# Designed miniproteins, single chains, continued (5): the designs that were tried, part 76

Each design is a single chain, and the fold is of that chain. pLDDT is the mean over its residues in the fold that is shown.

## One batch from the design tools (miniprotein)

Design m18811
Fold by ESMFold2-Fast:
Structure m18811 (fold): chain A 65 residues (1-65)
Amino acid sequence: MKAGVVGVGSDGEETAELAERVKRETGADLVGAVPVETREEAEKLLEEGKKKAPDAEFFLGDGEA
């Protein structure tokens, strides 16, 4: 299984931590871990990621709680 991670409003460290947890818990192969500034950017990346890797599961980390 392939997985991608997008972090919103966080730096690369938080996004990398989330990606590591996903890999640890699911055993998935990571296709990408990308920090972005806005949820809109995250949604665009998820849409493009699904187009390029439809077999991958995508996880969104939202820094605005």
Scores: mean pLDDT 72

Design m18812
Fold by ESMFold2-Fast:
Structure m18812 (fold): chain A 78 residues (1-78)
Amino acid sequence: MTPEEIAEEVIEYVRKKAEELLSKVTNPEAQAFLKKRYDALIEAARRLAGTESLEEVKERVDLWLKHVEAEIKRIEAA
């Protein structure tokens, strides 16, 4: 795959995960945090697509999404 193809696949993957999580989150501050973090994840994925494989980039995105979900739970518990 080209770096552009990897970036497009990962961006679509992140977008799907963003929509799924946003549908479950009703707290406006948590929603705003999620949107900001997903924008940052897309930017990071674009940078990594130039040097890493599709599987490697997806693995890193999954790790980052796990951290985002943990932070959302912390915000909602506060």
Scores: mean pLDDT 76

Design m18813
Fold by ESMFold2-Fast:
Structure m18813 (fold): chain A 68 residues (1-68)
Amino acid sequence: SPENEAIINELDLYAAYLASRLPPEERERVVAETKELLAKMRTMSPEEIREAKEKFIKELEERVKAAA
């Protein structure tokens, strides 16, 4: 749906931004993890997409905070 695609695109951009704040060795892993999640999200319900996005962003923000 257009709504799901917008959420997926927003997550892709924000995850890329957060990954840019990590050490180079972790960036590649995060980029791969992001691609996997985005692919899975295309088969999810809107509720599952929101939960998956929030979980992934929270985890990624915690990794960035730990790396700082």
Scores: mean pLDDT 82

Design m18814
Fold by ESMFold2-Fast:
Structure m18814 (fold): chain A 69 residues (1-69)
Amino acid sequence: KITPEEARRIAENMAAGLAKDSSPVVKRVAIHELQKVGLSREEAEEVVRALEAGDLERAKEILERHALR
């Protein structure tokens, strides 16, 4: 289970990565990494969609909600 601080760091790192390379392979890897930290596929896909939309705050919110479960 991740902490709220780790959730914020993960969101920021993924945002930076997707800004450099938004290929389908990189997005699939991001979803897989999020699932490794305990997110469902649906939650992981929502985080990646938020980051693609430039909504870093939404991505942080989803990850922090998971950390608080």
Scores: mean pLDDT 79

Design m18815
Fold by ESMFold2-Fast:
Structure m18815 (fold): chain A 67 residues (1-67)
Amino acid sequence: MAEDMAEVARELARLAEEAGDEESAEQLRREARLLEEGVDVGGAAERAGRVGGAFYRRHQPPLRPPL
């Protein structure tokens, strides 16, 4: 499961880079590396989730009512 979380963290890092949020992108890449290495997996997963969640809240996609 750590490999799946690492992939999600890398994907979020790409989105953060595209949005110009270099700080979040760098943090997410660092946490993804820890997850891939199996080092501090619980801590890395928690931090990646918090950073990714904060990034998503900050850059919420435009909400449109369903047709």
Scores: mean pLDDT 71

Design m18816
Fold by ESMFold2-Fast:
Structure m18816 (fold): chain A 55 residues (1-55)
Amino acid sequence: SRDKLKEEAREVILKIAELTMQEMLLYVRGEEVPEELLKEIEELDKKLEELIAKL
């Protein structure tokens, strides 16, 4: 259902925001941003795009 897709998209958006904040905090602290973190954000961005395409 569209409502379930919207809820899933919301959860993905919130997770992207959370991981992006972690990336920004590492940058501010002068620490290296792990490739794993960037990969997770990229995978979530792709998932969000797929969910939006189904709406």
Scores: mean pLDDT 86

Design m18817
Fold by ESMFold2-Fast:
Structure m18817 (fold): chain A 63 residues (1-63)
Amino acid sequence: FVEAAKKYIENGDYEKAIEEAQKAIDLDPKNAEAYYLLAEAYEKLGDEEKAKEYKEKAEELEK
């Protein structure tokens, strides 16, 4: 799921990237990388508030 999300971001398919990153989180809620991918996809879509929220969550999980 994480690798699929990365490929969708590279292709500009941010909605599918969010879907795949969300599936990764559903399987492992401690997956910081999946939260970073959610943040990047939301930032690309212009949702800066959600991007910041997910980035902060990812950073918290790395501690």
Scores: mean pLDDT 81

Design m18818
Fold by ESMFold2-Fast:
Structure m18818 (fold): chain A 67 residues (1-67)
Amino acid sequence: MLEEEIRELEERIKHLTDMKALLEAQAKRLAESDPETAAVLEAQAAEIGKEIEELKERLRELKKEKA
């Protein structure tokens, strides 16, 4: 059902957005003491950001069908 799929995508986007924010915050904290680890966390956050964009596009298409 479209409504359930939309809800699942919204939950996934929310979860990934929270995870991205957490990784970015950790990278900021480590930037001075451990810049190598900070760079790895920033790269991971960027990868999650790409997945979020893909899911948002999918969500938009599903909402068009529901309308």
Scores: mean pLDDT 83

Design m18819
Fold by ESMFold2-Fast:
Structure m18819 (fold): chain A 71 residues (1-71)
Amino acid sequence: KIEELLSKYDEVTRNALEILVEKLKKYGVDESTIEEILSKPAREALEELARLYVDKNPQMVAGGRAGAAAL
């Protein structure tokens, strides 16, 4: 799946994408979403994954959505 899609890229691009993929998986991004992005050309795939990574990280760090369960 994802590994096959990554294998079509150059080593340098593939290494960068692998790091982003692992980070996105930790943020709970679906493998199908990652696969769809990786079906794009290298430049677009890298840019989309990087943007998604940044978007997920700031949104997750947005000060706690849950609200005051404590004092």
Scores: mean pLDDT 69

Design m18820
Fold by ESMFold2-Fast:
Structure m18820 (fold): chain A 62 residues (1-62)
Amino acid sequence: MSPLERFIEIGELVNEGRYEEALELGREALKEDPNDAAVRRALEDLAHRNPEYREEVERLLA
């Protein structure tokens, strides 16, 4: 899956409330490119919508 396709899929999963799947896909995307601004922003939005994932997102974005 290309970086753009991963970003779109993360956004779709977040919109569907599938936060765990979105977080996992975001983790994989950041493994390939830790500075992907679009993916980082999508994960920040996920953490804002679901505070239970905030600590894990902060760890991924550090």
Scores: mean pLDDT 77

Design m18821
Fold by ESMFold2-Fast:
Structure m18821 (fold): chain A 88 residues (1-88)
Amino acid sequence: GEEELKELIERLARRAEELLRKAEEAIKKGDLETARKYLLEAEIELGLLGIVIGLSKLLGYEEAARYGLELRRRLEERIARLKEELAK
């Protein structure tokens, strides 16, 4: 139901946040190859989050979709910032 999709959304977002934290740590250490790997893995989790948000909308689960969209927005902003830093 909607609660199970909210839990899935939260797990995917948490996984992406952890990968972004590892990417930021790798950048601080000058390990740009490891940073790019974690960033790519975070983008994959973000893609899966987008699919679950789409499914929530299709099923009429407005609360789950709204929750997922807010989490996706924050993750997209953080990914964009890290991509800029890696593009130096």
Scores: mean pLDDT 89

Design m18822
Fold by ESMFold2-Fast:
Structure m18822 (fold): chain A 62 residues (1-62)
Amino acid sequence: DLAAQIAAYRARLSADPNDAQAYYNLGVALAAAGQPDAARGAYQRALALDPNFAEARAALAA
């Protein structure tokens, strides 16, 4: 479920705060859970870690 996925991504990021893919995945899960502002923050962090992360950039433009 989305709550379990969000908790898992947060735990992963606690262990490795430089995981751009985990931030993007967290953003997708947060958006699906109805938390668009939190999702936007996660996408921005993913793009800050990897400026060429096309999927994170596209998510922020939508």
Scores: mean pLDDT 84

Design m18823
Fold by ESMFold2-Fast:
Structure m18823 (fold): chain A 97 residues (1-97)
Amino acid sequence: MSAREALEEGRKALAEGDYEKAVEYFREAIRLAEEEGDDRLRALAEFNLAIALSKLGRYEEALEYAQRALDLARRAGDDVLVVGASSVLTATRSALA
């Protein structure tokens, strides 16, 4: 399975409300993207993982992955993902307060 295939399976699970399955696929997508050296796909997988973890109430883990996604998106120059990850960070911090 490629990193992109794992990301798409995770997105499907997220859309279906199967957040635990989404977490599994996004973790696999991160691992595969690291092996492939695709920083943008890795950032996107970490961003989606933060969303899935937030849906499960795992806010501390969601915050960690949202921060990692934001940092990696900035390094990759993905302005759209920077905005998305920043929004998830703000929402996750609000949920922890």
Scores: mean pLDDT 85

Design m18824
Fold by ESMFold2-Fast:
Structure m18824 (fold): chain A 69 residues (1-69)
Amino acid sequence: DIELALKPLEEAKELAKSILEIPDREEAKKKAEEALKLAEEARSRGAPEEWYEEVKKLVEEALKKHEEE
């Protein structure tokens, strides 16, 4: 069952990392919401809370950089 959680988690991490490369803040926010949705799906499929928190932290850090720039 946890293997079913790995794919959406990996997709969430990829999206979170891509947010730093998106120049448009609104597009970055949209991708952040998508990444968090995938992380939540992974969590519902049995992924540990720690994995969700890792994605959330990556998203928050990326969005913070967009707020500063």
Scores: mean pLDDT 76

Design m18825
Fold by ESMFold2-Fast:
Structure m18825 (fold): chain A 55 residues (1-55)
Amino acid sequence: TEEASRAGREAVEAGRAGDRERAREYAKQLGDIAGPAAQLVALASAERAARGEDG
C-alpha cells in the first residue's frame, strides 16, 4: 500500500540521517500495516542505510 511504502521509505531515510529512534518508529508503523516480517526488513534496511551500504 501507499502507506506501507511511505513507512518503509521513512524508516530508511531516518536510518540514513542517524535517527535510530525514528527509524524504529517507522519500522513499527510498517509492521502494524504489513506484519512483523516487514518491520524486520525495514529495520535491517535502515541499519544498512545508516552504514552507507547500498542494500
Scores: mean pLDDT 79

Design m18826
Fold by ESMFold2-Fast:
Structure m18826 (fold): chain A 71 residues (1-71)
Amino acid sequence: LPEEIRRAREELRGATEPEEREEAAGRLGQLVSPPVTRWFEEELKVLGDGPEGREEASRLAAERFREELAR
């Protein structure tokens, strides 16, 4: 997953035509959305679905995403 996300980001950076950029951005979005949503839901299960729990779960999911990209 981190390798696939990095590869999709590289494709987006390398795309010179608008159509190619849109396709690469779409693929990146599809790769990022499911794992981040899953991580968010895992944290939300522990923290509760109130506003504070949702905010913290979102922060933790984003932090985990950054850690996975750094590998």
Scores: mean pLDDT 72

Design m18827
Fold by ESMFold2-Fast:
Structure m18827 (fold): chain A 58 residues (1-58)
Amino acid sequence: DAAAKAEEYRALAAAEPDPERRAEYLGLAGLYDVKANPEAVKAKMDADSQAALDEMIA
């Protein structure tokens, strides 16, 4: 169910020409992605956090 909701919001975002509303849909899709696949999302977030730290100290 959560995965289906994430896909629904991504489809809405792709069809949405308003950048502010598109960002809202992408945010909702992200929340449902975490609920549907928490381990994969955690791994991606850990990689993103490490990249951000590397940028700050470079």
Scores: mean pLDDT 70

Design m18828
Fold by ESMFold2-Fast:
Structure m18828 (fold): chain A 74 residues (1-74)
Amino acid sequence: MEREILVSLLRMVLGILKLEKAPEEALELIEEAIEAAEAGDFERAAELLRRAAELVDEESRALLLAFADRVLEA
């Protein structure tokens, strides 16, 4: 997956989680993950997404973990 597509998808996920009133700490971690992905640091982006996953509900957790796995394949 190209960086631009990955970043766009992560921004979409961030928007969904904001609408679902996810914890602010989780939103901050996802914003940091987007910055890491934009810089090409996909290992850091994946770690930040996994940390955010621990702070959200079960459905959002599964989504964030799936994104972390895809980031590492990029």
Scores: mean pLDDT 80

Design m18829
Fold by ESMFold2-Fast:
Structure m18829 (fold): chain A 122 residues (1-122)
Amino acid sequence: MADVQALLEALESGDEEALREAAYRLSGLYPVTEVPEGLNRRNLGIPGSVIIELKKLGEAAVEPLIKALSSESPVVRFVAARALGELGGEIAAAGKPALEKALSDESPLVREAAREALENIG
């Protein structure tokens, strides 16, 4: 439970190093490979276990993820877009305006993650 709180705080701060530390503590190992390949793919070195834990939190993860889309770190913005897409549907609908802005992001990976997230949210 403490590790999940650290993850939410890292997302709200937009700090990549804090996100990495919280992510690896949640994984129990560094690095971890026991996640679906699609969730690990292009997470820019952040374990896919982060996406799984954010998905389990559901609605409680949405506001921290929306804040994370404004991070100076493209890694943090990418993970936020990916996690909102994996939440999907009505739960993630509040993130649509921030994701639409992320379609114009400087990082091609963030733009692709935002596009896929918007497709998943509807």
Scores: mean pLDDT 73

Design m18830
Fold by ESMFold2-Fast:
Structure m18830 (fold): chain A 59 residues (1-59)
Amino acid sequence: KLYKGIAAVFPEGKSEPIKGEGEGKTAEEAREKAVADAVAKAKALGLTPAEIKSQVEEV
């Protein structure tokens, strides 16, 4: 079984989220990778994360 994580970072003053994704052999690993990806993308754009949402599904 493989898990896929999806994360969305909502920066202060922005309505459009920055999305990240990750895959892992556990739900926790997939979520961690997805959040790290979304946060890294937000930081690359000079944005401060205000809210982070994440979800994981089996694929």
Scores: mean pLDDT 78

Design m18831
Fold by ESMFold2-Fast:
Structure m18831 (fold): chain A 66 residues (1-66)
Amino acid sequence: SAEDYYREGLEAYQRGEYEKAVELFKKALDIDPNNERARTLLIHVLKDMGREEEAEKFKEEIDAKK
């Protein structure tokens, strides 16, 4: 489920497994595109990896829905 992917992603992030965390948070968002917690952590992980342009795209998707 989206919740299971979110939890696994959070654990991966806490262990410094950033690429795994990104994939798991993306899977959570594939199941629940409105999962604010998964999107927020995905943005944080991408910034921690220096992938700021990708992080900004996820923020733009949030703003485009308003």
Scores: mean pLDDT 78

Design m18832
Fold by ESMFold2-Fast:
Structure m18832 (fold): chain A 76 residues (1-76)
Amino acid sequence: SHMSEEEFEAEVLLTLGAMYLAIGKKAAERGDYETAIESYEQAIKLFEEAVKLGYKESEKFLDEARKNLEEVRQKL
């Protein structure tokens, strides 16, 4: 079946958001909290846009990214 432009956009946003979330987690693991914060903020922006497009799974990733950002901010 043909994927709509909005479905393709959401898929790209989810993929990029997940990549930034993973980068943030790796940075936090090694104590690079500045890179972790930047990466989580990028993930949040991407997941917020995906949620705006109506994709339910994006809400779980958004919540995870926000929680991870809060935890890392407390370490600065």
Scores: mean pLDDT 85

Design m18833
Fold by ESMFold2-Fast:
Structure m18833 (fold): chain A 75 residues (1-75)
Amino acid sequence: SMEEQGKKLAKQARWYAEVALRLGRGLGVPDEGEEIAKMFLEAAELAEQGKVDEAKKKMEEAMQRMRDLHIRASG
């Protein structure tokens, strides 16, 4: 159901927010980690509101930003 998808997305997004914070600290860019974490928390809020498609899109955007951070911090 949409409700179960929303709950799953919210849990995943909140977990990824914690990952983003730890990644930012580990790479010496805590402010960027916090920015990405904020995007994941926004995705969690959208999912909790039943806006599953919007939550998925925001999650994908946050995941891309986290990938870009990892690549950029390595260069």
Scores: mean pLDDT 85

Design m18834
Fold by ESMFold2-Fast:
Structure m18834 (fold): chain A 98 residues (1-98)
Amino acid sequence: MRYTEAARRAAEAAERAFRAALEAGAAKGAAAAGAAAAGAAFSAELAERGDEERAREFALGAATAARAAAEAALAGGGDEEAAREALEEARRAEEEAR
């Protein structure tokens, strides 16, 4: 897969994880999702610049942070379905970046 797509997937996973964490009241999860979103943005910038190796590295890091945020959301309660969907998105983004 292209590293630009990996960056986009990581950004989408971060957004879902952030929403799920907020709904669950998991403040630490929301912070992790914020870090994931920043990493995904940086990955996209690197991919646009043609630095695909670093873009991949940052996309993987962002996806991993999004997964941690989704796990925090799931543990926090609230909408478990939304949290599970966020976790699956993060897992797919992580595999895409590998």
Scores: mean pLDDT 75

Design m18835
Fold by ESMFold2-Fast:
Structure m18835 (fold): chain A 69 residues (1-69)
Amino acid sequence: MEEVGKEMKEKAKEIAEESKGNLVEIQKKIRDKVKELAERYGLSEAETNALYLEAISAAAKTIIKQNAA
């Protein structure tokens, strides 16, 4: 769980930076990556949902920091 959470948060930050504030594109790419990791690590539905929310939070914080400058 900790390892997959780190990998997802790092990817969420990259997706947020690459998508240049397009929230729909960010959500889509994050969902696809969460699905991939959930299948690889055998995550439950609850764990998959928690991972998705954590990823969205990380992406949102990245966007806010970029727009605060």
Scores: mean pLDDT 78

Design m18836
Fold by ESMFold2-Fast:
Structure m18836 (fold): chain A 56 residues (1-56)
Amino acid sequence: STVVRVAGRDLGVPASTVRRLLEEVLAGRISQREAAERLGISVGKVSSLVRAYRAE
């Protein structure tokens, strides 16, 4: 999918969408790779976001 409008400065997606996908990764419903594909970012970036979300 092509994102033309940026909802967040770093990711180009809404923060709520990022949070939901990170929660699904943490719940074991999706893999980090699946979340990366949905967000249009690298798996490494998803891993970093999961760690940051846990620290919050």
Scores: mean pLDDT 69

Design m18837
Fold by ESMFold2-Fast:
Structure m18837 (fold): chain A 74 residues (1-74)
Amino acid sequence: EPLSLTERYIVLAIARAFLDGDYELAKALLETHKDFLSEETYKRLKEIIENKDFDTAERLRAEAEAGIQAVKAA
C-alpha cells in the first residue's frame, strides 16, 4: 500500500531520530504521530525501535526520502 506524503515525512523523522541514536525521541515521535500512521507502519516502526534494527531503519529512511522526492518531482 502506498504511504501518504504525510506518513512518509513522519517515517523519515522517526527513522532519522532512531539512526542518530535518539531512541527516546524516536519513540516520542512515533506515539505523537501514531494517528497519522497505518497500523502496519506503526507496528513496523515500533519493532525497529524495540529491536534496534538499524538495517531496516536505514532502508525505511532511504525509501521515505525517495518517495518524498518522487512526489515533489511530479
Scores: mean pLDDT 81

Design m18838
Fold by ESMFold2-Fast:
Structure m18838 (fold): chain A 55 residues (1-55)
Amino acid sequence: VTAEQLAEAARRYFRTGDATPLRELLGQATVDRIEALPDEEAERELLRIVHDLLS
């Protein structure tokens, strides 16, 4: 997995609601947790996960 793939999957999720690429990269349990959050918190949590994976 690359930073570019993670960023593209995150952009697709927030633009279209399609979580499929995120499930493939982060796993079902992580995506389920994010989907349970309000939109603003889901975006913040996802950005944090992406940042942590790339650090």
Scores: mean pLDDT 77

Design m18839
Fold by ESMFold2-Fast:
Structure m18839 (fold): chain A 72 residues (1-72)
Amino acid sequence: GLSAEEQLEKAREALEKAKEALEKGDLETARIYLQQAQDYLVAAASRGASQEELQALGKELKELADKGGIEL
């Protein structure tokens, strides 16, 4: 499986794609990428990822979900 660092990198990529989708008003695509980011963060935590990095990315995930009115 992917390392904790690889899972965090995939979470960051998914968050950037979610942000791009929100900028375009594509809420369906944004939801998909936010869900992917959440799944990657859960996997990263299970692999012993840094708590500081998990908190930072989790905060960004929540802020993007709130801006889009998206429930995960």
Scores: mean pLDDT 88

Design m18840
Fold by ESMFold2-Fast:
Structure m18840 (fold): chain A 86 residues (1-86)
Amino acid sequence: MKLTITFKNLNEQQIKELIDYAEELKKKGYDVTVKVEGDTVTITIGNVTVSQAIGEILRAIGLGLDGHDVTIKIEGDEYTITITLK
């Protein structure tokens, strides 16, 4: 499956923390793409299992819980789930 995690309304420190998170995921062997656009960071993770996806979703929620807009999109072969937090 594929995860796309979008964080909005970020300050410079939060952007750096999310880039570090993405680099940690790359070190774990995940297929990770990071896109930074102004105060928005999008992290795309390919080829994850369900258990890996759950773990990374929980980490992303933890990173976004300081009142940031977080959108998590989960794409499987036959389904798409979108979670939006503010």
Scores: mean pLDDT 75

Design m18842
Fold by ESMFold2-Fast:
Structure m18842 (fold): chain A 90 residues (1-90)
Amino acid sequence: MAFKAGPLTEESLENLIKLAKELKEYAEKEGLPKEIIELAEKALEYAEEAKKALEEGKYEEAKELYEKAVEYLNKAMELIAKVAAEKGWI
């Protein structure tokens, strides 16, 4: 389970921000390791910065921030999958 990074659009950024928020909330609610929460927080921060850069017409900066947000989101999801597998939840 990984976020599929499509082309950078306002809609893709809104979806990324929503997923990062939901992932962080889920990790906090379930008492997952702090590392997962920190990765989800970084994903959210980069996604919000990417949205701001895109709105300011800084497309290349927005692209770099978007790619970072996707990278951190996927790292958080990968760790969740590993924790779930190790605990026999899957």
Scores: mean pLDDT 80

Design m18843
Fold by ESMFold2-Fast:
Structure m18843 (fold): chain A 62 residues (1-62)
Amino acid sequence: MLEEVRRLAEELLAASGEEFLRKQDELLRFLTEKLGLSEEEALRLVMILYEKGAEAMVAALA
C-alpha cells in the first residue's frame, strides 16, 4: 500500500500541464477511496508532497 502511494506521488511530481491535474486527482482519489482518509487529510498529505517530496508524504502517512 505505501509503495502504491509512493508510485502515485512520484508520477504526480513528474507530470506537467493537464496530466499533472489528472495525476493529482488520481492520488487524492486513492487516499480518500482506498485508504479512507478525509478530503482534508488527503489535501494535507498532497501539500506535504509538494513542500517536502514523496518520502516525507509516505512517512506522514505511515
Scores: mean pLDDT 82

Design m18844
Fold by ESMFold2-Fast:
Formats: structure tokens, C-alpha cells, sequence
Structure m18844 (fold): chain A 73 residues (1-73)
């Protein structure tokens, strides 16, 4: 399992990559509230704490992913 120091380094690198992804999502017209939730889910997954995401938020993330894929068609 990653150490706290390794998690901080991974989080910093992830934040840089996530910034690019967020810009792309905004370009596709995804609402800021949905982008924020998607980011929260990804950060929890990176930390191995995906179980902390509520069922309601998880379902919303799934809807965001579905919408994102539809916009790519």
C-alpha cells in the first residue's frame, strides 16, 4: 500500500492530469457541479477510499460517465 508521502506525490501528479481532463469536460458542456463530483470520486479512488463515496454520489458519477460517453459520439 502507498505511504502518505507517496499518496501526496501521486495526488499532485493526478491534479495536473485532472486539470486537463476538467478543461475537456467543460469544453463538452458538463456542468461544474458534475465535474466537482467526478473529481471527488476520482480522488477517493486514488486514495483507495472509493467506499466513502455515497450510493447517491456513485449513481450520479455513473450518469456523468454515461453522458460524457454520449457526447463523444
Amino acid sequence: PPSPEQLEELKKKFEEELKELIEELRELGIPEEDIKLFREALELALEGREEELSEEKRERVEEIEKRYLELLE
Scores: mean pLDDT 72

Design m18845
Fold by ESMFold2-Fast:
Structure m18845 (fold): chain A 70 residues (1-70)
Amino acid sequence: MLSSDEILEKIENEANELVDEYYNGKISLEELIKRLEEIYEELSKSKDPKMQEFAEVLKDAIEKLKKALE
């Protein structure tokens, strides 16, 4: 359980850093989406329900970002 929470915190920090890089103009929205999709793929391979729950949240965020590109 603690290991899953630690992994989630690490992933949330990575996602937040990517968002900060986008807001600072360091990466494009397309790069942000791509990097978040890579994180989603890793999470979706886990059988841990907490990881799967976060993967679904991340997938929803990715879909919203993709719609913002249109």
Scores: mean pLDDT 78

Design m18846
Fold by ESMFold2-Fast:
Structure m18846 (fold): chain A 65 residues (1-65)
Amino acid sequence: SMLEEAEKLEEKGKEAEAQKRYDDAIKYFREAAGLYTQLGLTEKAKEMIEKEKKVRAAKEAARAA
């Protein structure tokens, strides 16, 4: 189902973030946000967007360090 796909992408995003695979994490959180939006799960979609922003910031900080 679309919900199971969104949850799988959310988990992949969290795993990629933990492993500092920033581009993968950005991709997965973005895709999860899109699916949660299609499902009408506005709070989950917003959460994924915020996680994407956080990962983008972490990627830039890692490049500067």
Scores: mean pLDDT 88

Design m18847
Fold by ESMFold2-Fast:
Structure m18847 (fold): chain A 77 residues (1-77)
Amino acid sequence: SEAEREIEVALEGMRYAAKILSYYENGDFEKAKELLKEAIKRGEVGDFAYAWAMGIAKATGDEENLKLIEETYKEAK
């Protein structure tokens, strides 16, 4: 069903977000940016990845990661 497909897309976006945030935490900024750009090229997967990564960065008060995520998303759109 469409609902099942939408859930899978959202879950894949969240998996991307987890990996992206892991790269930022390790200081691998270029890998984080490239992975976010890769997710964005996949359409809705990228939108969910961006939303989830932004949500976590805001919740944890990680202003540096928040800024980098926003800048990368604007560049890739």
Scores: mean pLDDT 82

Design m18848
Fold by ESMFold2-Fast:
Structure m18848 (fold): chain A 55 residues (1-55)
Amino acid sequence: SKDELIAQLREEKKRVEEEAEEIKKNAKTPKDETIYLFLEVVAGAIEVLIERLEA
């Protein structure tokens, strides 16, 4: 159902945000910086999808 999908997307967003934060804390190279920034963008995209589904 739509509500189950929204719940799953919120859980996945949290996982992506936690991974991005962990990489950010341990970032030593431009590659690490690029990876966590990309994950932050992915988390933002998931939030947009959730908001559209809740509309």
Scores: mean pLDDT 85

